# Designed miniproteins, single chains, continued (4): the designs that were tried, part 41

Each design is a single chain, and the fold is of that chain. pLDDT is the mean over its residues in the fold that is shown.

## One batch from the design tools (miniprotein)

Design m13496
Fold by ESMFold2-Fast:
Structure m13496 (fold): chain A 64 residues (1-64)
Amino acid sequence: SHVEEARRHLEEAREALRAGDRERARRHLQKASVAIEQARKDGAPAEEVNELFEEAYRLGLELQ
């Protein structure tokens, strides 16, 4: 599912950040953002979509 895809990319982005690979983290964050939007369009629960969006937002702040 797109929810599972988003969770996977968010986790890979966190791992890339911990490793100091900011470019890899940005790529996974971008893929997570696309998957979150697709999950929203597919009718995933609003609470779950909001949680994923919040995680992506916080990761994005670390990449600025």
Scores: mean pLDDT 88

Design m13497
Fold by ESMFold2-Fast:
Formats: structure tokens, C-alpha cells, sequence
Structure m13497 (fold): chain A 81 residues (1-81)
């Protein structure tokens, strides 16, 4: 599977907040992101940590998770240039 297709699936999973799908795709992309786009890697890692906290009942992290999601989308848009 091409990395670009997995990345689009990853973005769709972020929109749906599908933690299982995000983790599955992230495991395939993390090595690539860490090597090519370290800033995006750190934002994605933080987003997953925030989603995990929300799922464990810390709903105070929802606003921060939404901000990080927007930052991830912005970085992706900048990488398309």
C-alpha cells in the first residue's frame, strides 16, 4: 500500500476519532513521519495521548485535542506545497 493512501486513511480516522484505526495506521506511518516530518510526528503522538486521556474519562482534554487536530491538518496542508 502506498504511504500517501495510508496517510489519507489516517486523516479520515482523525476526523472520526476512531482510536483503533488511528493506532493501526499510525504504527505503519510513525517511522516514516519521524524520519520525514518530525514536527508532524510529535503532533500526532500528542493527539493520540490526548484521545487516550479522553477515552479514560478526562473530558477536559477535548478542547486541547481539537486544537492539536487543527494543527495537524495545517501542517499536512503546508507539506502539500
Amino acid sequence: MKIEEEFLKFLDSIKKEDLEKINEIADKLFKYLKEKYPELYEKVKKYLELLNKIRSGDYSKEEEAEKVKKEIKKLIEELKK
Scores: mean pLDDT 71

Design m13498
Fold by ESMFold2-Fast:
Structure m13498 (fold): chain A 74 residues (1-74)
Amino acid sequence: TEELIKEALELMEKAGKLAKEGKEEAVDLYIRAAELFEKAGDRFGKQLAYREAGEVAEKLGKLELAKEYYERAR
């Protein structure tokens, strides 16, 4: 469980750097982090990761994906 959270946090950091560069790959990494948080039972980590994925998708003009990720963050 802790190892899954650690991996998810590393993905969050990498995704954050890519997001600052406007890279679409940031969305994929945030989604992978969310999946790891979910497997670990970390609801708040999952919520944060999906919210960040939604924000990046919105900035890239992918509004339907952004809405989906924001709903998954609930």
Scores: mean pLDDT 86

Design m13499
Fold by ESMFold2-Fast:
Parts: C-alpha cells; sequence; structure tokens
Structure m13499 (fold): chain A 68 residues (1-68)
C-alpha cells in the first residue's frame, strides 16, 4: 500500500478541501493528528471514513492519493 509523506498529506488535504470533501476544521485536525510522520493510505482512508465520508467520496480520495 502507498505511504504518504507529511508533504504529500498536506497536498492531499488541500485537494480534498478544494473538492468540497472536507472542511477547513477537518483538514486542520487531520494535519495535526497525521502530519508529524508518514501515514499509510489505509490509515488515512480509515480517518476519512470516521469523518463520515461515503464510499463514493473515499473512492475519489483514493484517486487523489494515487496521483501524488
Amino acid sequence: SKVLSPEELERLLVRLYLEGLIDVEQAEALAKRLGSAPVSEDELLAELRRLGMSDEQLARARELIASL
């Protein structure tokens, strides 16, 4: 599975925000919790699911992760 650096996570969170999938408070919370070390795709997707993302929104997040 893909592992995201802190820099890649920051770029992903910006893209998720711009596409309306997360708000600024959710982006800040994720950056604070996950941005201090590399994070696995599975862990990140689990956190996004906990925020209430649908399976369709999670599929879009997977596409964005693959483009990093």
Scores: mean pLDDT 85

Design m13500
Fold by ESMFold2-Fast:
Structure m13500 (fold): chain A 78 residues (1-78)
Amino acid sequence: SEAERLRAALERATAEALATGDLRPVWDFVVAYLEAHPDTPGEVVLEVAELLNAAVADPARRDELLRRAREVLLRALE
């Protein structure tokens, strides 16, 4: 299903970001997701953006914040 494909893509992007410290794969996923799903609630968009920006600003919390952003996106895929 498309939901299964999106979950797999998100898991790959998250794993790459955790391994490399580069958040671009996750940002690329979010941009592509929002272009395909323009009706995504603004609250979800803002929460993900805030978590990813905080992960960039604080590398010590990056893994925690990135996992939280993944959780928000996984709930949106339900």
Scores: mean pLDDT 81

Design m13501
Fold by ESMFold2-Fast:
Structure m13501 (fold): chain A 96 residues (1-96)
Amino acid sequence: AEEYYNKGNELLSEGKLEEAVEYYKKAIELDPNYADAYTNLGHVLYLLERNAEAVYAYRKALELDPNNETAKELLDRLLAIDPSLEAEAAKLTALS
């Protein structure tokens, strides 16, 4: 899982956002409890303007690690901009 997470971080730093999403998803498939992978996936989804999916990912990160201040801060900022995203994210059962 960590190898895919690290590759996702490398791709994110290169601006390869869609490829970064794929590698974070692979990390999560191998380790569904990987809170940091959900946090970084949420950030990339936000950069791609996939905001409901970003909220879903941040919610999953906080479910796994309630003390994740980064995920909490980013989620709070996103919901302050558009509160309707919480209802949209709640309809998601998986990330597209």
Scores: mean pLDDT 81

Design m13502
Fold by ESMFold2-Fast:
Structure m13502 (fold): chain A 71 residues (1-71)
Amino acid sequence: SMKEDAENLLKKAEELLERARQSTDPFEREVDLGVAQLIAAVVSKLYPDYKEKADELMERAAALEREIRAQ
């Protein structure tokens, strides 16, 4: 169902964000972070009922990116 699709996509984005947070490889971290942000952006646009959760995930990803770049 569309609901299951949105939930599965957000779960994948959360997993990628957590992997990016723990990664010591700058390339792997950047790829995982970028894919997580892209998935969240797609969910935000295509699944209105999940927009708030997707937007929160995008904010978390952006915050992590800023933290990493500040180091």
Scores: mean pLDDT 86

Design m13503
Fold by ESMFold2-Fast:
Structure m13503 (fold): chain A 88 residues (1-88)
Amino acid sequence: SLEDLLRAIGLILRAIGLRLDIERLLEENPSISEEVRKEVEELLKRAEELIKEALEALKAGDYEEAIRKAEEAVRLLEEALRLAKEAA
């Protein structure tokens, strides 16, 4: 449906925006420990894979799968943002 398409697009854009915010936070806060950076970077890597999968599902017209993958990416990125903010 058009509603599912728009929801999928919105979630993918949110995930991309969160990733950029996290990357900026890591760059602006060199005091963040290497242990936390490694954990955040692993979450960013997993989220990037999920965003790619969501985009592939979107291209295939599988909007339900695109939504699911994008929601998983957003969850991981929200966790990464929390970790980075707590360590900053």
Scores: mean pLDDT 89

Design m13504
Fold by ESMFold2-Fast:
Structure m13504 (fold): chain A 55 residues (1-55)
Amino acid sequence: MIPTFEEILEKEVERTKKEAEAYADKRGLSPEERQKLIEEAVKATKEFLESFFKS
């Protein structure tokens, strides 16, 4: 089956959140810094995927 763009986006966002959380935990970031990092990482992942499909 061919996954939809939304399905691919959801999987990649989930992976990005997991990686960002692991990085924040390893670096001992505050809860506020952790949330900001996750939000920025998710935004970058969405922009990357949009660029890939529009290229």
Scores: mean pLDDT 79

Design m13505
Fold by ESMFold2-Fast:
Structure m13505 (fold): chain A 104 residues (1-104)
Amino acid sequence: NEDELIKEILYYLTLGYEYAAEGRSEKALEYFNKAVKLIDELRKKYGTNWSEKLQLINKLLEADTNADVEKAREVLEKLAELLGDKELVERLLEAYERHLAATK
């Protein structure tokens, strides 16, 4: 089930950013690695025929690499609409913004 796997990826990213904001770098890395592993498994399973949701996950990771909060918000809003899980996506965005504030 693609939607359940994508929600699991978003959940691990959320935990990763929450732990990073708390200064718990080892725990943050543990959850980021879990998210990356699931993304790699989805890439192997679907090849180049990615759903819009999986393409949005890649855009979210690109926004994170560039520290582009506005782009991350835009991508997350679209994911919330497609997944029907606004609460998880809002939690992820709040965790990401807290992580960026803690790193500055």
Scores: mean pLDDT 76

Design m13506
Fold by ESMFold2-Fast:
Structure m13506 (fold): chain A 64 residues (1-64)
Amino acid sequence: SFEEVKKEILEKVEELEKEMLRKHLAGEPIDNKEAREKIKKLVRELAEEYGLSEEEIEELIKSV
């Protein structure tokens, strides 16, 4: 279902955010713009793999 797909995508986003935080704490400079673009890219790629419509993908990106 869409809700199950959304949950899985949000869990992957949380994993990415934790990884970016670890790198930042290790001294890597992370720009908020770069971080947000990486998150949007991950959401789009996963949503496309699950066969979501363009409208559903855009709505999901807005919810992140």
Scores: mean pLDDT 78

Design m13507
Fold by ESMFold2-Fast:
Structure m13507 (fold): chain A 76 residues (1-76)
Amino acid sequence: MDPRVIKLAINALNADRGLVGLRILMAGAGYHGPFDEEIAREALKKVPEEYREALRAAAEKVSDEELRNLVLEGLA
């Protein structure tokens, strides 16, 4: 996955825009439709190791517990 897409997603999560951050990651995986939880999980698996800690830290700023847990589980 393109590092620029990952950084954009980190910025969205840090701004408490969980859905926007996940949709950015889905787009980075080639999906441009509405939010889909399974595609979001697949996109998270394509994140390089170097960005996983930064994405986990950003996810903690997401107030939506379900979206936060989706990011954290997808990075496990």
Scores: mean pLDDT 85

Design m13508
Fold by ESMFold2-Fast:
Structure m13508 (fold): chain A 70 residues (1-70)
Amino acid sequence: MADFYEKAAREAEKLDPRTAGNAYRVAGDAFEKAGDLEKAAEWYRRAHEFYQKSGDLEKAEEFRKRAEEL
C-alpha cells in the first residue's frame, strides 16, 4: 500500500510541483501509519521541497517541521 503512494508521487513530479508536493505528503502519511518513520520523514522532506517550488510556503514549513519531528 505505502509503496503504491511512493510510485504515484514519483509520477506526479512530471505534472507540476504542487501535485508532486501533495503526492509526497500522502506517501509520507502512509509510511508514518505503517510505522516506517524514516521513510515518512524522507517523503515529508520531498513534500516540503515541492511545496517551496510551487510557492506554497505555508505548507512547505509545515512539512519541514513534520520531517524534523520524526
Scores: mean pLDDT 81

Design m13509
Fold by ESMFold2-Fast:
Structure m13509 (fold): chain A 88 residues (1-88)
Amino acid sequence: APAPRLVAAAIFPDGEAGYTLVVWLDNVTEEQAQAIAEAARAVPGVRSARAVKDTLNPKKKTNSYVLFVDAEDEAAARAALAAIRAQL
């Protein structure tokens, strides 16, 4: 079976409210995606993290998920990305 993979990640300033981290994951189950989101939520300075199944390409029947992380600052967003990488 193909191994879990981080395809891409992006960190954006969310105005004065903090930072948003978006992570694209391939070859993860729903259970794995939720566990990875939970690991991100456990990071100090992370306000929320959620995993959403990527349904934008119906020809790719890969278990693809997008993680959205809301962080208080860039350091917390980077720590969340490190926690996500550690789960893969």
Scores: mean pLDDT 80

Design m13510
Fold by ESMFold2-Fast:
Structure m13510 (fold): chain A 66 residues (1-66)
Amino acid sequence: MSDALVESIVWLIEEGRTEDALEFARFLAEEGELSVEDIRRIAERAKELGDDELAEELLRIAEELE
């Protein structure tokens, strides 16, 4: 289940929709639909795609959940 949500957020990042990706990740995290591990996976993908700032913001969301 989480894999489809992770892929949806990664797709938004690949499309350059960085703000939408961050907002969607935060919403899903608040609803309990994304685990800390899921968010860290998305952050690693953002970093691989060259968006280090988005990766840092995603890791901040993961830290808020711990």
Scores: mean pLDDT 82

Design m13511
Fold by ESMFold2-Fast:
Structure m13511 (fold): chain A 64 residues (1-64)
Amino acid sequence: MQLEEERRRQEKLDRYRKELEDLKRQGRSPLEIAERQLELLREIGAPQSLIDKVEEELEKLRQE
């Protein structure tokens, strides 16, 4: 299980990085980028601390 999870995590991280770079290149708003980033981080099972930071940033952007 651990080796399988590591392999899947690497693949998901590569996809995550590529998608965020594509969104930034397309000139998406910070709000849209943050929303997609949060969604992707949850999908790949990122550390809760990282998810919390992005969620806080997203909430601040929504208040603007």
Scores: mean pLDDT 76

Design m13512
Fold by ESMFold2-Fast:
Structure m13512 (fold): chain A 83 residues (1-83)
Amino acid sequence: MAEAEARAAALEARAREAARLARTDPERALALLREAEEELKAFAEEVLATYPREEAEALIRATLAAVTGALEAEREALAKAAA
């Protein structure tokens, strides 16, 4: 669990950094998002191979929710700025 939790935290941190950079450095933000996508795929495969399926699915779901939440928050901020 500890290693998977650290991996999930790192993914969330990268997503948040990408979201912050999106307005000031969109090229760097895109690069970070692509890195996060690759890591998320590797994370899902590792977790599914390592943990019981129900625990793995819960951890993947929590990680996806955290990443998606960070991206949605930034999307809402952009929508407000555009209005």
Scores: mean pLDDT 73

Design m13513
Fold by ESMFold2-Fast:
Structure m13513 (fold): chain A 102 residues (1-102)
Amino acid sequence: PLQDIVNGGRAYALKDYKKAVEHFENFFKANPNYPDANVWTILGKAYLKLGDYEKAIEYSQKSLSLDPSNWDAWYVLGQAYRKLGDFDLADQYFEKARQLRE
């Protein structure tokens, strides 16, 4: 149900990243190939905020498989790789995000 997306987005806006993840994951269990890249990007951001950088990467890559022009997903990849210590890859992803925002 779309209610899980609405509840997840609201939880994210309130900085309740754990609840955001719970709502979005409940949605994606029923809709594993949901075609809105922005919803996958928000899930990646929520995991980034929780310190789960591997899941932030996984869901941002899912977003980019649907929409490679989603600059926000490239930015999340950059932040996650920077946190994991891969500064060269992080800088490449930040550059990609910057180019797409113009």
Scores: mean pLDDT 86

Design m13514
Fold by ESMFold2-Fast:
Structure m13514 (fold): chain A 78 residues (1-78)
Amino acid sequence: LREEAKEHLEKAIEALEAGDVEEAKEHLEKAIEALEKLEPTPETSEALTHAHEALRALEAGDVESAKEHAEKALEALE
């Protein structure tokens, strides 16, 4: 699940770099699902918060903010 969440965050960032908003949203949603199944730790809670912020920013059309939050979510899991 942690590795699954990381993979989806990495794919979301790649999709954002490619300008594929639909693919990025799908991967952010899957990362959130994987993170929600993990036991809450400071790292997983921080990652989940940033993943939600990334999805919210993307739904608002703010691709730059979405990428920043997706990167912070991935960083929290490292």
Scores: mean pLDDT 81

Design m13515
Fold by ESMFold2-Fast:
Structure m13515 (fold): chain A 61 residues (1-61)
Amino acid sequence: SAAARAAAEAGGAAGTAAGAGSPQANEKWLRDAYRRALEAGASEEDAARAGMGAGVQNLSG
C-alpha cells in the first residue's frame, strides 16, 4: 500500500542518515527537530517523526 511504502521510505532514509554518514551531524539534526517538536507540545513519537523528516530533507539536498 502507499502507507506501507511511505513508512519503508521514511525508515530507510532515516536509517541511512543516522547510521551510514556522519552520526554526530545527524544526531544534532535529529535532536534539534525533536526538541522543537517537544517544545511545541508534540508527543515523543511525533517529535521522533519530525526528527526523521528533518534528517531525510537534509539527505535529499
Scores: mean pLDDT 58

Design m13516
Fold by ESMFold2-Fast:
Structure m13516 (fold): chain A 67 residues (1-67)
Amino acid sequence: SMAEAREYIEKAIEYLEKGEVEKAIEYLKKAMELDPSLTAALERAIQLAKEGRLEDAIKGLKQILAS
């Protein structure tokens, strides 16, 4: 559900803020399973995180939560 996906996105943001990229990606993948409509946006956030662009990834995830 969207509410469950939101919880996992919030956890991913916490892990990215701590620099725990692998943990954050696990939580984002779980969010994609819970709400497939977010797949493109969450794939973009995963790509940014893998590139070390953590601030950009966090900003994108916060924008998803604000929608």
Scores: mean pLDDT 87

Design m13517
Fold by ESMFold2-Fast:
Structure m13517 (fold): chain A 68 residues (1-68)
Amino acid sequence: MRKVAPEDLAKARALAEELLRKVEEGKGTELDRIEAEALLAGVSPHDAVLLSVARQIREIGDQIDEEL
């Protein structure tokens, strides 16, 4: 169980919004999007990359099942 201070949540949200903005403008990367999602979820960027990779693997699996 993870507890995040309100101050850290506010900073994480501001950074996440900036990263998402860059991605929307085509100036960001998939890693920036993953990091933004991590910050919004209150997890470390390292753990978020693992979670995002697992999610992407699942989505790829679902897409393959739909194409078959």
Scores: mean pLDDT 64

Design m13518
Fold by ESMFold2-Fast:
Structure m13518 (fold): chain A 70 residues (1-70)
Amino acid sequence: SLVEELKEYLEEFLEKAKSMSKEELAKAAKELSDKYVEIMNKLTEEEQEKAKEILDKYQEKFEEIMNKKW
């Protein structure tokens, strides 16, 4: 499902983000944001609720990584 693909994509992005430079992170974050919006527009209301839960967990971990880099 798109929700499972989103979860896997976000987890892989989070792991890669740990080794990225500040410039690479900025580019990757924009690409991720654009892709997330595209996926959300394709989801049903039920799938959007699940995607929001996944995003909340992702955001917490991503902010931790970003704060450690700067």
Scores: mean pLDDT 76

Design m13519
Fold by ESMFold2-Fast:
Structure m13519 (fold): chain A 57 residues (1-57)
Amino acid sequence: MEPTGDVKEAVEHAIEAQKAYDEGNLEKAKEHYRRAALNFRASGRTDLADAFEAFAK
């Protein structure tokens, strides 16, 4: 998948979420997962948005 607009932003947030999770900062990870979900939803990637919203809870 080639990043375009909101998808690129969503991927960046997903990467930051994983870094925060690996560092044990669950609150920061949830923030970034939520941001990723918002950007995936804005780009029409509903399945991905739903998945990342689940990670953010």
Scores: mean pLDDT 77

Design m13520
Fold by ESMFold2-Fast:
Structure m13520 (fold): chain A 66 residues (1-66)
Amino acid sequence: SSMEALQKAEERGQEAMKRVRPPAEKLAKEYKEQGLTAEEVFEMARKVGEGEGGLLGYAGVLIAKE
């Protein structure tokens, strides 16, 4: 079932996000203390690409939620 495959992929994605949440929260705090906006952090994420860009993108989302 395609729905079961999508559900497993979403669960793996959520577990991966849960594992990167503490370092993303730390980066969000550090960047806010430096006066960086969520938009500036998203620009940094675009420049570094996948992997590290994913962590920076999550940090940007955390900044934007405040």
Scores: mean pLDDT 73

Design m13521
Fold by ESMFold2-Fast:
Structure m13521 (fold): chain A 62 residues (1-62)
Amino acid sequence: SEERRKEALRRAILEEAESGLHLMRASALEIAGGPEEEIEEARRLAEEHERRAREILREMEE
């Protein structure tokens, strides 16, 4: 249904937004010479949210 599609798109957009925020945090920390463990964690979280977004979008294609 259209509403189910819109809800899936909303979830995917939110996951993409979270990924973007974590990437921005990682970049800011890297520029500032921040702790390596925080940079690594931010990049890991960005990848996880990006993966979730892609999975939601892939499921919508079916």
Scores: mean pLDDT 86

Design m13522
Fold by ESMFold2-Fast:
Structure m13522 (fold): chain A 68 residues (1-68)
Amino acid sequence: MLEEAEEEAKRAAIEAYMTVEGWSEEEAEREAERMLAVIRTTAREKGWSEEREIAALENVTAAYRALV
């Protein structure tokens, strides 16, 4: 489900920003939301299916988790 993929990507990004960069939770959440907005914009511009957008979010989640 797209909402679950977005939530997982957001959580992974927040953990990475707080752990690696030492950001506050508020700053990390703001940056994670910015990242999600970029993915949403790219999906709209390129005409991605929901399945393709989920795959992109899963790749982002894996990338952030690899940083911690």
Scores: mean pLDDT 84

Design m13523
Fold by ESMFold2-Fast:
Structure m13523 (fold): chain A 65 residues (1-65)
Amino acid sequence: SAAKKAELEREIKLGLLRIALAVGDRELARRLAKELGLSEEELEEWARRAEERREERRKELEELE
């Protein structure tokens, strides 16, 4: 069905958005967010959380002794 196909495509785009945010690809993340109908505020919150995770991971590596 068309609805099921649209839902699957949405899930794929959400997964891709998470990857884009995880690697810091802000341009790809913005484009995917637009296609998904996410608000700019929602995108900024997701991006902030992804940045916090990257920073924590980086600090853990820096403190490795």
Scores: mean pLDDT 76

Design m13524
Fold by ESMFold2-Fast:
Structure m13524 (fold): chain A 83 residues (1-83)
Amino acid sequence: AAEEAERAAREAAEAGSPAGAAGARAAAEGARAAEEGGGALEGDIGAGIGGIGAGAAKVAGDEKGAEAALRAARAAARAAEAA
């Protein structure tokens, strides 16, 4: 989960949308925190921010950044469920 979110965050950064990249990074941090014992809340917060970043990226026309941020958000949500 955390590794998947981190890979997606790198893809979002490469796509070029600041909002998508920021959202994906927050999701990756939340997924890592949940996996390392921070609990479900950190993963859920990361997933929410990742989703917001994906929406902003999509509005800006960065489809790749939006897809990567959504992938990171889903990974963070799965880390929260496993915590």
Scores: mean pLDDT 77

Design m13525
Fold by ESMFold2-Fast:
Structure m13525 (fold): chain A 77 residues (1-77)
Amino acid sequence: SAEKQLALVEAMAEVTGSEALRRAAELLREAVRAYEEGDYEKALELGREAERLFAPVAAAMTPEQLEEALKLAREKV
């Protein structure tokens, strides 16, 4: 779900201290809100922007950082 994806990105931002991931989490939160309000165009645009910020940082994370982020994300559900 979008909420689970948001929780993971927020946890990844906490583990890495990445400003880009923190911004991606903000954009995903806005995208979820837009989707819930029926503004699907805005939700898609915000999601694409978050993906651009998210992808390079996620690709650079270590397995240990990913494991820690998954643990933290479970606490956010």
Scores: mean pLDDT 81

Design m13526
Fold by ESMFold2-Fast:
Structure m13526 (fold): chain A 62 residues (1-62)
Amino acid sequence: EPHVERARRLLSEGRFDEAVEHAEQALKEDPDNLLAWGLLATAYLERGEPEKAKPYFEKIKA
């Protein structure tokens, strides 16, 4: 299972720390993966860290 798909499933299960880990691994392997940027941004928002999510949202919107 790709890291992006794993991160999405972990987010839906409320496992935000693990979702961040897998989304970061997906970005390390493919920095242009917009899905991984979105999942990482969402995971940080769900953790209550909107300041950490902001640069990832800016990457997606740019």
Scores: mean pLDDT 78

Design m13527
Fold by ESMFold2-Fast:
Structure m13527 (fold): chain A 82 residues (1-82)
Amino acid sequence: LSKEELLERAIEELEKAIEAARKGDMETAIRHLEEAARLLEEAGLTSLALGVRRVAQDIRNGAPAEEVVEGAERLKRNVEKV
């Protein structure tokens, strides 16, 4: 995949994670966040991938949906600026 295709897929996965978190489906949100992080790592964006994994870890530590959504939306905006 090109870097552009990896970034587009990462954005789609972040959008799916945000939707899942809004619905309270934290298991699905974690899966989409982990996929977004993998795609960002393949694109060479290690710091953004780490940020996404931190949001997944926040879910595992019991973070509320609002905080998860805010974190994922911030990371999505940062990916869109690349």
Scores: mean pLDDT 88

Design m13528
Fold by ESMFold2-Fast:
Structure m13528 (fold): chain A 72 residues (1-72)
Amino acid sequence: SEILKLEEELIKTLQAYIDAMKAGGDYKSLLAKANALLQKLIDKVRKALGDEYAQAMKVTFEGLIKKIEESI
């Protein structure tokens, strides 16, 4: 599934973002990549499953990113 591949890439990018923040590396480029992947994922979910599922997924991942930023 194209959606599952985007979810996998987003999760890998978020892990790299966490690792970069802990190491003092270039976390800003990884955050930008994660946000771009999230937008692409949300657009595909909206087209396939509708606005309700897309909005729930957006809120969940944006909330996760915010918690990561506040925790590190």
Scores: mean pLDDT 83

Design m13529
Fold by ESMFold2-Fast:
Structure m13529 (fold): chain A 92 residues (1-92)
Amino acid sequence: SEEEALREEAVAALEALARYLAEQGYDELAERLRELAERLKSASLEEAIELLDEEIERLEERKKTASPEEAALLDAVIETLRYFKARFRELL
């Protein structure tokens, strides 16, 4: 199904991003993305959108006190989450 395929794509993308972040020393952020990916596996479309939105808001808040290097990395994470949020919204 289109929904199942998108869910698998989102989970794979978040797991890959988490691996990259862990390699860069952002272990706590990596763990949060792994937890988000796990929750997305069983979430409804509405729940998936809410989960992505909550994490976007959390990262935007963190960005306010981040270094320029961390802010750029957080922007990349936020854009990935926004992309999947938009894709899940299209399926509602």
Scores: mean pLDDT 89

Design m13530
Fold by ESMFold2-Fast:
Structure m13530 (fold): chain A 70 residues (1-70)
Amino acid sequence: MEIDELIKEYEKQAEKYGPKTVKALTLGEYFELRKKINELMLKNKDKPLDEQVEEARKAEIEYRKKILES
């Protein structure tokens, strides 16, 4: 529950400071994002699951932001 609230906070911040951060991804962009998340979680597999999810969420927000800038 606390992690879900933290994720929602990041989503609200992304929407507020970057209203286009929720831009729909193309199929290729989606697969690239999933690959990055998978690699990040694999790199962090020795960390607690909640930390892995949190880092994956941050990576998703950053990726969406970069797509907006590209």
Scores: mean pLDDT 65

Design m13531
Fold by ESMFold2-Fast:
Structure m13531 (fold): chain A 60 residues (1-60)
Amino acid sequence: APVRAVAVEDVVARTPDELTLKKGDELLVLDAGGEAMWRVRLLSTGEEGLVPRAALRPVP
């Protein structure tokens, strides 16, 4: 099953492949294979993109 996570800080997208997040946004982790960036889906909008793994907290 996809891992659920929450944004622990605001994130501003710097490239077209990145997502802008607000602190408290709920996400599904789609790909955690990256060292610095993970591919996620934002649950409120359905948008997908890369975000810094350090800005995410996995939840059960």
Scores: mean pLDDT 80

Design m13532
Fold by ESMFold2-Fast:
Structure m13532 (fold): chain A 63 residues (1-63)
Amino acid sequence: EIEVLALLAEGLSQAEIGKRLHISPATVSRTIRRLMEKLGAKNREELVEIGKKYLEEGYKALL
């Protein structure tokens, strides 16, 4: 899940994220929805901002 958040923060599409993580685009979509619920993001744009904050705070410790 954290890997999907990091790649979203980098600006990758669902297809590109699926390719990088060897999962289907449908799995990426479900993971995005799950992350929005867990992190309280109201939309995809808010989730990307949360991901950028994690990158600044060294999200490598969260992987």
Scores: mean pLDDT 73

Design m13533
Fold by ESMFold2-Fast:
Structure m13533 (fold): chain A 54 residues (1-54)
Amino acid sequence: SDEVIQRALDAAERALKEGHYKAAVAAYESVLQHRPDDERARKLLEEARKKLEE
């Protein structure tokens, strides 16, 4: 479980840095389903969502 979540975080960060915002949103949403109080994932999810609105 923790390994899967860490891999999802790594994938989300990579997608965000590469401009794949839709993939980043999906990955961060997956992380927050398991770790709803992850403030870092929440902030990065909001960042990715803002990029999608541009």
Scores: mean pLDDT 81

